# Designed miniproteins, single chains: the designs that were tried, part 90

Each design is a single chain, and the fold is of that chain. pLDDT is the mean over its residues in the fold that is shown.

## One batch from the design tools (miniprotein)

Design m3326
Fold by ESMFold2-Fast:
Order: C-alpha cells, then sequence, then structure tokens
Structure m3326 (fold): chain A 76 residues (1-76)
C-alpha cells in the first residue's frame, strides 16, 4: 500500500502545475488502473471537489487525494 501511494503522490505532483482538476484526473486514472470501482472513484472525486471548494492549496488537495485513496485501497 505505501509503495503504491508513493507512486500516486508522484503522479499527482506531476499533474499539479496544470491545476487542481489535473490532480483529480490523474488520481482517477491511477485508481482505475488499480481496479477500483466507479463508486470508489466517485468518493475520491467528491473528496477532491470539497477540498477545491474550500480553496485549499495544491499540496492540501494532493494530501486529500492520497488520504482518500489509502482508505479505498485498505477496504479491499
Amino acid sequence: IEAKLEGLRAALEAAAPDGPEAIRDAAVAWLREQGLSDEDISLLTAAIAISISHGESLEEIIETALRTARLLLEAE
């Protein structure tokens, strides 16, 4: 799990210069490649949307995505 989340962090950081929506899209693509359901991907998308609506920094949005992805991966 930790090694997978480090890979996700790198992908999100690479997307960050293109803005918060690019971070969301990178996270969605990565989770889909991990075989997560559309429902789980929707939970991640909602968490990121809430972070964006609160005016959080790109770093805070990345941390929200990573925290949500961890919960989804640990649920099996």
Scores: mean pLDDT 79

Design m3327
Fold by ESMFold2-Fast:
Order: sequence, then C-alpha cells, then structure tokens
Structure m3327 (fold): chain A 59 residues (1-59)
Amino acid sequence: MKGAESLVERAEELLKEAGDNSDAREQAQQAIELAKLGDLGGASIQLRTAEYLLDQERK
C-alpha cells in the first residue's frame, strides 16, 4: 500500500504541474489509476512518461 501511495502522491504533483499539457495530464492520471489497482510497474512507466512530457515543455 505505501508504495502505491507514494506513486499516487508523485503523480498528483505532476498532474498539478502539467497545466494545459493534456498528454502529461493523461499519463499522470493513468499512473494514479494503475497504482490504485496495484500495478506499480505500469504506474511507474506512466509516471516517467508524464515527467518526460513536462520536461520537453519546460524547454
């Protein structure tokens, strides 16, 4: 449970940072859902994808 909770918290922070970036928001939201379902591997992949999309937007 605690591992999933930390992934959800991180994904929620990315979701807030995403703003108008719909792709990053969608990936962060999917990370939250996968973590709640216990798919920590899938959640981590979606979280990293959201981070990548936001990093591209910052440049």
Scores: mean pLDDT 77

Design m3328
Fold by ESMFold2-Fast:
Structure m3328 (fold): chain A 69 residues (1-69)
Amino acid sequence: MAEELKLEAEIEGAFARMLAYIMGDEEAVRKAAELEKKAVEAAEKGNLEEAKKYLKEIRELREELLKKM
């Protein structure tokens, strides 16, 4: 559902931004914020496939950041 995808994007995006911030990676912080915004906007417009795509990219960014810790 769109509301669940929006909430999931906000949670995953916040986590990715937090990790990037702790690592001092300003570019990753910006990228995480942009992906979160795009995922939320897609979910709000009912474009579930686009929202899922951006959510996947947020998760991949989070995994990449965790590997660097």
Scores: mean pLDDT 83

Design m3329
Fold by ESMFold2-Fast:
Structure m3329 (fold): chain A 99 residues (1-99)
Amino acid sequence: MPVVQVPSSPEERRSAQLTTAGDILYSAGDYEDAAELYEKALEIHEDAYALRNLGNSYYELGKYDEAIEYYERGLELAKDDPKLKAKIQENLDKVKKEK
């Protein structure tokens, strides 16, 4: 619907907006509301960054099994982004040690 741009799709842009809103709530400590926004972002466009941030939200809520699940999915999706993959792996290692 919006202007077609090569670097991002309308779906990617909408997902990014929801992810940004989730990041704001995460920074405020509203982890449950942040998780809900990240889940909505993922429904529009499945993205490793949103999966990582959803995992982080569940980690902060003490839901370690859910955090692990989303981090592992994020690693699979981030195969072509070594920097993001490294960050997700670090978060996954941390939650596995905490559990």
Scores: mean pLDDT 81

Design m3330
Fold by ESMFold2-Fast:
Structure m3330 (fold): chain A 64 residues (1-64)
Amino acid sequence: STSEKAFETALEVARKNGASEEDIEKLRQAWEEGESLTVIMLRAAELGKISPEELANIIAKALA
């Protein structure tokens, strides 16, 4: 689904920008527990040290 691809892209960006595997796993667990994509994206942007706007642009390009 589009949401799953957006989620995986957010985790990939966070990981590439130095997020620990422990933090990535916590985001994955939150997603599995039904947390919103918006909250996951905000957390991923914080972990990746980029703006939420930049993360949203990366995801939009990845889904095109």
Scores: mean pLDDT 84

Design m3331
Fold by ESMFold2-Fast:
Structure m3331 (fold): chain A 105 residues (1-105)
Amino acid sequence: MEEGRALVEGAEAFFQKALDAIRTNADRRIKEVERVNPEKAREVQSHADKLLAEMEADVQKGIDRARELVERGGSLEEVRNVIADAAQKLSEKATEINRLIDEAL
């Protein structure tokens, strides 16, 4: 199942880059909050760190599930659906992090 393996590898690379970008953007914006209110910045950072940890866990679970499907000879549609679900969860948590920072500014 070469196509399925390629999908999982591509998704893993995409999610890693996405997580790095989200973390970098959050850190940059939280530093802006810190310049105005250091106490509020610490609270926002704590919430962002928890959300980032949840996102990393959700991505890992999605990739592991997609890999298991490929190994068991599951359909490409099933693999795509698992990856899409992981991507949706990542997007929802990224939006939540941005809202926390926006409300702090």
Scores: mean pLDDT 87

Design m3332
Fold by ESMFold2-Fast:
Structure m3332 (fold): chain A 74 residues (1-74)
Amino acid sequence: MSVEEIKNSLLGKHGSQVKDILESLGGKFEKVEYKDGVRIYTGTVPDSNGKLLKVKVYAGVWDGYVYEVELTPL
């Protein structure tokens, strides 16, 4: 799965779905943190070559909906 496909699977979803979406992509959910009205979900997802990417998912400004996704190679 491409970086754009991973981002599009998470963007606009409710934060309560983030763990299930990451797991459905073959990834792992690590933690959720709360700061200044924002929820930050952290986990990992494999790319199309099986390399692990670190995922940070930002939600909360719109009733807990995901508005930003960061992907970083491990």
Scores: mean pLDDT 79

Design m3333
Fold by ESMFold2-Fast:
Structure m3333 (fold): chain A 69 residues (1-69)
Amino acid sequence: RRDELLQEIERIMREHEGDLDAAKKAISDLLRSRGFEEEAQEVAAGMELVDGKIVLTPRGAEALGRALE
């Protein structure tokens, strides 16, 4: 379900504060397990570390939105 997937992604981003590579791997693995192989790459590419926090760029958020359709 969309809301559960978004909540899991937010949790992963918080748990991996300061470790962008670990967060990218965890989110890619989550999305691939749900059948979103291409979106997994796009979301991971749209993740950035800003002031020690992991955030989604607007492009990354858009890719996630497509996976949730």
Scores: mean pLDDT 76

Design m3334
Fold by ESMFold2-Fast:
Structure m3334 (fold): chain A 100 residues (1-100)
Amino acid sequence: MSKNEQMAEVLREAAERLRELAARAASPEAAEALRRAAEVAEETAERVEKGENIHTKITGMEMAMLAAIVEAELAGDEESAEEAREVLLETRKKLEEIEE
């Protein structure tokens, strides 16, 4: 696989995990924010796969994930907030490993 294809796969895996978290979220606000983060991750995967500039797109995805973490914390959904943080950290690590 090309590096772009590997990065796209990592981003799609992140999107799937975020959708699973959204389905289990205790608050509707956290669920909506997690769904939005999943959509941004999917869009980022499609753009990366097409060979577009990834840095701005990855930043947008991270911002959406951070917004979802904040919404979960504000709603008192600590479990969704922690799991969303894990998705963000694991996604960053996997993307860095592909760039090496």
Scores: mean pLDDT 80

Design m3335
Fold by ESMFold2-Fast:
Structure m3335 (fold): chain A 56 residues (1-56)
Amino acid sequence: GSEILDLLERALAGEPLTREQAERLAKHFGFKSVEELLEWLRRIAEAAGRPPPRVL
């Protein structure tokens, strides 16, 4: 849904996610944990020259 894409865009822009938002993204994309999601987002951010994702 659009909400998931908006959360992904914000994370890739370097905006911090809440724990609930990170868990929602992880579940939607089929990651086993928030840790796996953050590792995936970090790789994308590095490739794009952007800051790593953060969780509050």
Scores: mean pLDDT 81

Design m3336
Fold by ESMFold2-Fast:
Structure m3336 (fold): chain A 78 residues (1-78)
Amino acid sequence: MIPSDDEITAEAYWIAGAVYKTIGDEALAKGDYKSAAEYYRKAAEYYRKAAEVASPEERPAYEEAAEEAEEKAKKLEE
């Protein structure tokens, strides 16, 4: 396999997820439930990408963050 800076890559994906989650939280605070749901879905996507490249020790935390973001999105799309 091509060696990658998995730790740096995971951290980059985590930061992207955190940014999208923050934008989603801001949209939710403004009552924009559709935008909030879309941004939470993007956050979940990036957290999952972080989990895929993360070490076994860090992976559960990223997976949990992804699941929380997805659950928030689903609640807003009802």
Scores: mean pLDDT 79

Design m3337
Fold by ESMFold2-Fast:
Structure m3337 (fold): chain A 56 residues (1-56)
Amino acid sequence: IEEKILQTTSNKPVTGKEIADILGVSQSTVSKHLKKLEKEGKVVKEGNKYSASEPI
Protein backbone atom coordinates (compact mmCIF):
# COMPACT_ATOMS: atom_id res chain seq x y z
CA ILE A 1 0.00 0.00 0.00
CA GLU A 2 2.85 2.44 0.78
CA GLU A 3 4.37 1.70 -2.65
CA LYS A 4 1.06 2.55 -4.35
CA ILE A 5 0.78 5.77 -2.34
CA LEU A 6 4.31 6.72 -3.49
CA GLN A 7 3.43 6.02 -7.13
CA THR A 8 0.25 8.12 -6.85
CA THR A 9 2.02 11.08 -5.21
CA SER A 10 4.91 10.86 -7.74
CA ASN A 11 2.54 11.58 -10.65
CA LYS A 12 1.03 14.78 -9.16
CA PRO A 13 0.13 16.44 -5.83
CA VAL A 14 -2.99 14.70 -4.49
CA THR A 15 -5.11 14.92 -1.35
CA GLY A 16 -5.44 12.02 1.08
CA LYS A 17 -9.06 11.61 -0.08
CA GLU A 18 -7.94 11.26 -3.71
CA ILE A 19 -5.34 8.65 -2.74
CA ALA A 20 -7.96 6.74 -0.71
CA ASP A 21 -10.34 6.78 -3.71
CA ILE A 22 -7.62 5.67 -6.16
CA LEU A 23 -6.44 2.81 -3.92
CA GLY A 24 -9.90 1.82 -2.62
CA VAL A 25 -8.92 2.19 1.05
CA SER A 26 -10.12 4.40 3.91
CA GLN A 27 -8.77 7.94 4.37
CA SER A 28 -7.57 7.00 7.88
CA THR A 29 -5.47 4.15 6.41
CA VAL A 30 -3.98 6.51 3.81
CA SER A 31 -3.27 9.19 6.45
CA LYS A 32 -1.46 6.64 8.65
CA HIS A 33 0.80 5.51 5.79
CA LEU A 34 1.33 9.10 4.55
CA LYS A 35 2.59 10.11 8.01
CA LYS A 36 5.11 7.25 7.93
CA LEU A 37 6.26 8.16 4.41
CA GLU A 38 6.58 11.85 5.36
CA LYS A 39 8.63 10.85 8.43
CA GLU A 40 10.87 8.78 6.12
CA GLY A 41 11.29 11.79 3.79
CA LYS A 42 9.59 10.00 0.87
CA VAL A 43 6.64 12.42 0.59
CA VAL A 44 6.12 16.10 1.30
CA LYS A 45 2.92 17.87 2.33
CA GLU A 46 1.94 20.87 0.18
CA GLY A 47 -1.03 22.49 1.92
CA ASN A 48 -3.83 19.94 1.61
CA LYS A 49 -1.92 17.82 -0.94
CA TYR A 50 0.96 15.33 -0.86
CA SER A 51 3.68 14.75 -3.44
CA ALA A 52 6.72 12.47 -3.57
CA SER A 53 9.99 14.15 -2.54
CA GLU A 54 11.12 13.26 -6.09
CA PRO A 55 8.05 14.60 -7.98
CA ILE A 56 8.93 13.17 -11.39
Scores: mean pLDDT 74

Design m3338
Fold by ESMFold2-Fast:
Structure m3338 (fold): chain A 83 residues (1-83)
Amino acid sequence: AEEEFAKGKEALRAGDYASAIEYYEKALQIQPSAEIYKNLGVAYLLAGDFAKGEAYFAKAIQLASPVEARAIELLRETLKAAA
């Protein structure tokens, strides 16, 4: 999970959104978490798949604490405004 998550972040930084999605999906199969769903949302939005990006952000918010859900919602709005 941690190795796949780390590789996903590395791919995302390199602009390789397809590889980032693959690594995050592998991490999700091992351990579902709000953080992994959030990073999938970011990767899909940056790849231009806004529908899947929005769906993964919604799942992240559902799993997160109220404080974390607020932070994820602000990130989602920031990314939408930048697009």
Scores: mean pLDDT 79

Design m3340
Fold by ESMFold2-Fast:
Structure m3340 (fold): chain A 60 residues (1-60)
Amino acid sequence: SVMLVTTRFSYTGSTPDELTVSAGDTLEVTGLTSDGQVTATNLTTGKVGKVPIVLLEPSS
């Protein structure tokens, strides 16, 4: 029921609610938001926040 995804690109959060990620980080997706973002935990850094869904690849 938990979805793990790997980031392909580095992304710097532009607001306090956004997650900063590095390419190759593993994220645990915990929810979806209506703005084309997901709520996720960065398992590499332990940070929680929103990430644009277009930056994520589902694990295969």
Scores: mean pLDDT 75

Design m3342
Fold by ESMFold2-Fast:
Formats: sequence, structure tokens, C-alpha cells
Structure m3342 (fold): chain A 85 residues (1-85)
Amino acid sequence: MSELEREVEEALLIMQAALLKKMPDENGEESIKLAEKYVKRAEELGLKRAAAAMYDVLSTQYEKLGKVEEAEKWRKKADELRAEA
């Protein structure tokens, strides 16, 4: 993957994360599934900012579902990756 392709992929993943984070409760489970898929891609490509953004989606959607422990786990992971980026 070229450096330009990596920058484009990271920007697109961050944009997708912003949209998924704002999804209503009715689409929360689907948003979680998509964020899990996209975070694996971001991690494999070493896109720390994109991975952090997707973990932020997981945290937000799990919090909306009342799964506080899972939300805290993913929030911590997002914060740790964002600090490294």
C-alpha cells in the first residue's frame, strides 16, 4: 500500500467512524459489527488514529446499549491509541 493510499484509507475510516458514532440506538448493533470489522483493518494497516476512532465508536454504542464495562474497555483502548498517534 502506498503512503498516499494509507493516508486516504485512514481519512475514510475516521470519517466512517464519525458517522457510526452518531447512529441511533436502532442501528447500534450493526454499528458495532461494522466498527469491529473496520478496527481490524485499521490495526492490520497500522492506522492508529483510525483504529482509535473505531474503538471510540465501540465505546459510544456499547454505552448506549447499557454495556458500561464494555464501553469503558473500548474507551480506554481508544485513548491509549490516540495518545500514541
Scores: mean pLDDT 82

Design m3343
Fold by ESMFold2-Fast:
Structure m3343 (fold): chain A 72 residues (1-72)
Amino acid sequence: SDLELNTKASQLAAEAYRRALEAGAPRDVAVQASIKTAKAILDNPDLSDEEMEAIADRIVEEAVAEWRKRQA
């Protein structure tokens, strides 16, 4: 149901936010990673849990990498 999908999106978005902050990224980067993660999951409801987690991981890695490039 939409409720289960929204719950998964919220959980992965919260994890993305936490991971970005743990990587040292500022709050605005963490917020953007969280928003992008939620949107990606909600836009792709037919994905498996494994695929959703892989997308979340990629979004966090890309957000942190882009921020780090800007610091160099």
Scores: mean pLDDT 85

Design m3344
Fold by ESMFold2-Fast:
Structure m3344 (fold): chain A 59 residues (1-59)
Amino acid sequence: DKKLEEALKRIEYTLGKRMAEAVRDVLEEGVSVEEAAKKYGLSKKTVSAAVKAVKEYIE
């Protein structure tokens, strides 16, 4: 949705494209934070924080 797309663009700008893709996988596709972190070579803690920030932005 448009709010999610806007939030993901902000994540891409501040934390990079890989983080934005990981957050999209978690929020749109129901992938776990652990699986998304592994897939994109990111830490679970960082992906979890980014997911939380995006949820707070769109809710």
Scores: mean pLDDT 81

Design m3345
Fold by ESMFold2-Fast:
Structure m3345 (fold): chain A 55 residues (1-55)
Amino acid sequence: MSLEEATELAKKFLEAFGVPLTPAVRAFIVEQLLAAGFSEEDARRAVEEAERELG
């Protein structure tokens, strides 16, 4: 799966929880992306990119 797909999924979580993210919510979103089959690196980068685009 691509970083772009991970970023789009992360954006949906950010839209639901709102920005700025707490560390706990950020960790939860990363865990959900990992459960969806994304790599840890892509999951973390996706959350950072989603925060950049929506914050």
Scores: mean pLDDT 79

Design m3346
Fold by ESMFold2-Fast:
Order: structure tokens, then sequence, then C-alpha cells
Structure m3346 (fold): chain A 60 residues (1-60)
């Protein structure tokens, strides 16, 4: 979980949110879930974003 939080925070700080969204779609995350994760990252809700990402990946 800490690794996911750090990765999401890094993507935000480096301005790579579009690359993050594309990466999530490539992993099989739905567009709706990928957009929600990116929105949470923009709001700096990294723990919530990481939890949603982990749940989305478990469904793939």
Amino acid sequence: MEELIKGLKSAYEEGKLEELRKFLLHLGVSEEEADKIVELVKEKKFEEAAKLLAEALAKV
C-alpha cells in the first residue's frame, strides 16, 4: 500500500497525471475508475486513491 501511495504522489508532483491515467487503462482499470483515481490524486487524497486502485486491480 505504501508503494502505491508513493507512486501516486510522485505522479502528481511530476505532473504525469495523463501518463498515470493511460497506465491504469493499460492495466485493465475501467475509464470511470481511472478517472476517479486521477481526481483523488489531484485532490491530494493519495491514500483513498491507492485503496481504490488496489480494489480496481483486484477485479481485473
Scores: mean pLDDT 80

Design m3347
Fold by ESMFold2-Fast:
Structure m3347 (fold): chain A 107 residues (1-107)
Amino acid sequence: GEESRELARELGDAIANTARTYPPEEVEEVLQIAVLTARRLASPEDAERIQKLADKAVESARAGNRDEAAQYAREIGELMAEALKDVPPDELTRALVEAYRELKQRR
């Protein structure tokens, strides 16, 4: 519903701000969390679209194109808001926590 759309938009804004202000390694970590969350909750097609945007955002961040990385991050937020609109907020929060844990285990 609207709460899930709002949370996804806020996440997109946070990722965009991270892309402008933080090192590329941290931008990549935040984008990986978004991708893993989408894989858990979104359709395979939407998860694939989010993955492709995340790959472009990472490439832009590594190239020093912070504004371009932030633009892709905003597009990810909008796509997640639409893809996850019907996911309860509690399930979205749980998926985010599990995505973060999975990412930490890959270190």
Scores: mean pLDDT 79

Design m3348
Fold by ESMFold2-Fast:
Structure m3348 (fold): chain A 57 residues (1-57)
Amino acid sequence: MAAKREKARELALELAEKNGGKLTEEDIRKIAEETGLSVEEAKRLAEEAVVRAIALK
């Protein structure tokens, strides 16, 4: 589980940077498919990763 969550966070940050800090539903689905997480878990982890990146600037 931990490795899948870290992979999801890395993918979320990479996709968010390419999209100007935003993630689409398609990006969330891609993260879920690549990591094997549910769409709900992928969305939660992606939102947390983006919020933390913005806060740290």
Scores: mean pLDDT 75

Design m3349
Fold by ESMFold2-Fast:
Structure m3349 (fold): chain A 97 residues (1-97)
Amino acid sequence: GEEAIALLEKAIDKLREAIEALKKGDKEKALKALEEAKKLVEKAGEVLGRPAVAASLVRILDEAIEALEAGKLEEAEFHLEIALALVEIELALLRLE
């Protein structure tokens, strides 16, 4: 449905914002964007009736947050890029229905 598509599009925007902030060394902005992306993914999972998929994505985002807080910027970026790719795949599959 349109609500789930809009939530995933917003999540992608927030993940891209987090990656850009991380590349600029803006840890606080990256963390804020990640927390917002996490909430959007959880809500999309509820709307789609796919809580297990949402939980798996949230786990990857939590790993990115933990890496970022530990100063492991390369590890945080890796987790973020995986999460972005998975959300983009889910959005593409949803648009085919």
Scores: mean pLDDT 85

Design m3350
Fold by ESMFold2-Fast:
Structure m3350 (fold): chain A 86 residues (1-86)
Amino acid sequence: MTLVITLRGLTEEQKERAIEYARRLASRGYKVRVEVNGDEVTITIEDVSVPTEVGWALRAIGLELDGYEVEVKIEGDKLTITIDFK
């Protein structure tokens, strides 16, 4: 299963924290890809156990980046989490 975390409306500091989160995932042995596009950061993680990893990812990103809104969408073998920073 593929987990996609999309962070929107980020400041430079928040983008830095999102990239650091991706580094921590890679350090834990996850197959992770990160893309930066303006004020958006997208983190893609392959081959995850969805319930546990989703909970951990939401906690880590939400608490560290102080996100305002979280949206979760399931599409077949893909789980997308979108966090908006207004």
Scores: mean pLDDT 70

Design m3351
Fold by ESMFold2-Fast:
Structure m3351 (fold): chain A 59 residues (1-59)
Amino acid sequence: SSDELQRAIELAQQRGLQANTVDLQKSIKALEEALKNTTDPTLKENLEYSIELLKKKLE
């Protein structure tokens, strides 16, 4: 359900706030898996944005 997917996104974002490199990589991976499994256009946009923000932290 969309509800479980949304929760997973929130947890991955929260994990990113405690960011060492390993935690950031895990959060990015979780969001990328969520992106593969979503059909909601709004949720896709939010996931892509979140992935971009976390990847920026790794640079």
Scores: mean pLDDT 73

Design m3352
Fold by ESMFold2-Fast:
Structure m3352 (fold): chain A 80 residues (1-80)
Amino acid sequence: GSPEEIDKKLLENLKKFEEDLEGLKEAYRKGEVSKEEALAGLDLGLGLLKQMEKEAISEEVKKEIEKLKKKIEELKKEIE
């Protein structure tokens, strides 16, 4: 695929990732997932973001990844 197509797919994946993070936060608040499960999910998410960052071509994608990394760190503090 072209660099532009890769960048678009990464942005779409990051948008879905942010939605998944909000879903995890809500599930934890409702008691639908344990603290251990929520923290494990956030750690897996950080790993995925690090992989996406290696493929990131544009500064826009890199900025979205950094935003989501910060959001995960804030969620970890909330769950602790």
Scores: mean pLDDT 80

Design m3353
Fold by ESMFold2-Fast:
Structure m3353 (fold): chain A 90 residues (1-90)
Amino acid sequence: MLDDIVRPNPLLKEVLEKVGVTSETLTLSEVLTAIGVYVTKEKLADPEDPTKINLKDTPLGELFGVDEIDVRDAQSLIERILKNAEIVKS
């Protein structure tokens, strides 16, 4: 699953490009890492609870259709990524 190669949709690709990822395809693990870097760079973590990420009025929030994510809920995050990326056959 984390080693699955995915092709991000145009909106997810814009988020990834903000952290220097310009590849057309990358592993799901690399997408998760890039989103973590994006969250840190844009200062989206709640300072009182770093497990809560505020996505309201952000490109990532528009992409996922949510105002907040919990970093401990990796399953929901993966499902949101897969709705915005195509799994490439290997």
Scores: mean pLDDT 79

Design m3354
Fold by ESMFold2-Fast:
Structure m3354 (fold): chain A 96 residues (1-96)
Amino acid sequence: MIDEKEVLSALALMYLSLGKILAEKGRYDEAIETYVKALELAIEANDPETVREALRGLAEIYRKMGKEELADRLEQAASDPETAVEAAKEAIEYFK
């Protein structure tokens, strides 16, 4: 079978890279949407490392936007590799 999770993980990394570029350009709304897509793909792939990187990227943007409580929550979710995927599933509901 084609490893769907490997493909999803690769796509998540591409969206993660794009989100970083958009954030560096100050395009925060687009960066957030892009990081959320990376997060959704990484969750589907069960890729905790990419999940944690996407959560950290979102936390940095929200802190720059003055949403410190949300940023703190996202950093907390990213801090534990064993629970990051489950915490991200809960956090993603706030972006929909």
Scores: mean pLDDT 80

Design m3355
Fold by ESMFold2-Fast:
Structure m3355 (fold): chain A 75 residues (1-75)
Amino acid sequence: SLPKLEVHPDLPEENQKALELLVEAGLITRPVTPEHIPGIIDLQRAFGLPPDGVADEEFLEALKKLIEEATRAVP
């Protein structure tokens, strides 16, 4: 289990998936680094999820929905 109060510097696989989705959406650029983790915490708060800096499945689903909505709105 990942700690809830600490953002892992090695980037958990779930966090890497979230950051890869953000890169694919053009919202951030490579290289993907631990410095992007604060953005995950902000998004967790926006989604009403625990702000532990870990991109769990619920977070990834919410992020995918946001990206799909944004992409679908572009003509």
Scores: mean pLDDT 60

Design m3356
Fold by ESMFold2-Fast:
Parts: structure tokens; C-alpha cells; sequence
Structure m3356 (fold): chain A 71 residues (1-71)
């Protein structure tokens, strides 16, 4: 599910020390729980961009899985 993938992305970002990505995925999780698909997609894209800039391919992959489940 998108929520499960977003939670994995947040955990991976936290493990990598990427606070910017972890914060963005936290916002995505709250948006998903609120049923706000558009806000969730925006937050997941921001988190993925931050993780990509940090070179964290694992976090990018989880964010991509969450986005695929919503798109």
C-alpha cells in the first residue's frame, strides 16, 4: 500500500540521517491518513528529491513505490 511504502521510506531516510527526506515522508504519511492524496503526492515527491540529492537509492525506491500506488 502507499502508506506502508511511505512508512518504509521514512524509516530508511531516518536510518540514513536525511532529516529533510524524513520530515517530507512524515508529512506524506499524515496526508495519506487524512485522505489528502494530492498533499501526499507532493510530500512524497519532495522526500524523493531530497533522498536523491543525498544519494540514498533505497529511500528513493520506497518513495517511488508509494507514488506508484497513488498514481
Amino acid sequence: SALEAAEKAKAAAEAAGDKEAAEAFGRAIEALKAGDRAAAIEALRRGAAAAHAAGDGKTVAYAGEALAALL
Scores: mean pLDDT 87

Design m3357
Fold by ESMFold2-Fast:
Structure m3357 (fold): chain A 91 residues (1-91)
Amino acid sequence: SPLIEQRLKDMETSLRQAKEDLELAKEYKKKGEEDKAALYVLNVTATTAAMEILVEGLKKDPRTSEEEKEYAEKILEESREIAEEAREILK
């Protein structure tokens, strides 16, 4: 389905942005700019929360193939790993 394909592309874009935000969080932490680092950590964790909702929706949508469900779960797994790394920055 074109709509499911677009949702997967949107998730890929969000994952790329989360990876960039994680690197920015690390850079700001090294510079002692803790408020900016915290903002980027918040963006990363919010992205993961949104992806969890999207993946559950995709899994319940009868238009989503099994391969698309597996791919969405893989993107979510990567997002969760990035969010965990981001949380470690604020310890």
Scores: mean pLDDT 90

Design m3358
Fold by ESMFold2-Fast:
Structure m3358 (fold): chain A 71 residues (1-71)
Amino acid sequence: SGEEAARALIVERLVTEAGLSREEAERVADEVLRLIRQGRYREAHELLVRAGLSPEQADRVLTEAYLLLQE
């Protein structure tokens, strides 16, 4: 599903780019997806940056996740 693909994308970027453990990345990804579903894109972006992504990395991840969720 698009949601499963979006979750996997967010988890992988947090592990590879922010250096989070998979367990930590999964918790953050679930919260990011919740915020996106609520239309709270600014808070989703802020959470990704706090988790260790640059603003540019967070913008890319958020855009790609949003597109996957439209499927």
Scores: mean pLDDT 88

Design m3359
Fold by ESMFold2-Fast:
Structure m3359 (fold): chain A 66 residues (1-66)
Amino acid sequence: SLEEIIEELEKWIRERGKENNFSEEEINALIELFRSIAESNPDWSREQLRAYAEAIFNWELKLRKE
């Protein structure tokens, strides 16, 4: 289900964020961004949602290194 995919990817974002020393506030912001996008695109496949989760995480990781 969409809910299961969202929960799996939220857990992934949380784990990767902690590994990269993101604050809980930063992790929650990324999760909210991902959730908003997933809710706006209910027709997206699991693969598309995963690709998007990876893209927003990598973008945030890049911004944190400025």
Scores: mean pLDDT 81

Design m3360
Fold by ESMFold2-Fast:
Structure m3360 (fold): chain A 91 residues (1-91)
Amino acid sequence: RELAREAAELALEAALIALRAGGNVNKATAAALLAAGGLFMVEKGVGSEAEAGRTAKAAGELAREAAEEAGSEEGVALGERARELGEEAEE
């Protein structure tokens, strides 16, 4: 549960960094919505930890891509970390 929460929080931060850096708005917004969804699942106890982790992993991957396109090394690093933690929570 804590891994999925941390992954979702980092994915949301990465998505917001990508958006502020002028990345692809659609991709960064989609990443932020997925991250918020993952965080909601953890906070409300909806679904399994694996499902929340999978959602956070997807959000992290998308946020990393948006940050990379925006040229934000910080956003890329946070998005990749979110993906790693989400993958760990999924398995």
Scores: mean pLDDT 80

Design m3361
Fold by ESMFold2-Fast:
Parts: sequence; C-alpha cells; structure tokens
Structure m3361 (fold): chain A 61 residues (1-61)
Amino acid sequence: MLSKEEAVKRLEELREKAEAAGDEGLALALSYQLQQVRKSTDPEEAQRLTEAAERAAKERL
C-alpha cells in the first residue's frame, strides 16, 4: 500500500504530465484529488484515489 507521501508524489507527477499535455480538465481533477489525499487521514482512501487517478491518466495520456 502506498504511503501518503508516495501517493502525493505520484499525483503531482501525473498533474505535471496532464499540464504538459494541455489536458486542463485532467490537471484540475488531479489537483482536486491531491487536495483530498493531503487532507485524508485514511491511507486506504488515499491509495484508492491515487490508483483511480493513475488509471484515468493512463487512459487519457
């Protein structure tokens, strides 16, 4: 299971890739998920949010 710090790092990398690709919608969604992960006290929730974001980014990028 990903640590909160690792989840944040992966989401930040995905957001940068989305911004570089010009996908403003994906970049905005990733920024929102980053905020939720940073505020979350549940590591399983952070893991699920990160995995969902990675899947969405992989399909779009």
Scores: mean pLDDT 76

Design m3362
Fold by ESMFold2-Fast:
Structure m3362 (fold): chain A 75 residues (1-75)
Amino acid sequence: LVEEGEALAREGARLYRAGRYREAGELFDKAGQLFAEALGPTHPKAVYAFAQAARAYEAAGDLERAAEARRKSLE
């Protein structure tokens, strides 16, 4: 789970740098879910992944998904 989440987060970062913001957000959100399941939702790895998902969704103009991911990063 942690290794899978780390791989998804790395791919999300690559997609973000390539300007593929919605796909990057989806991968960071999935990574956050895996980290939350393995380590708990308040673990720094989960919080970081959800924060990166929110950033990516915001860049894509998807304000609803950005708000949802940001909520997860604050809990």
Scores: mean pLDDT 83

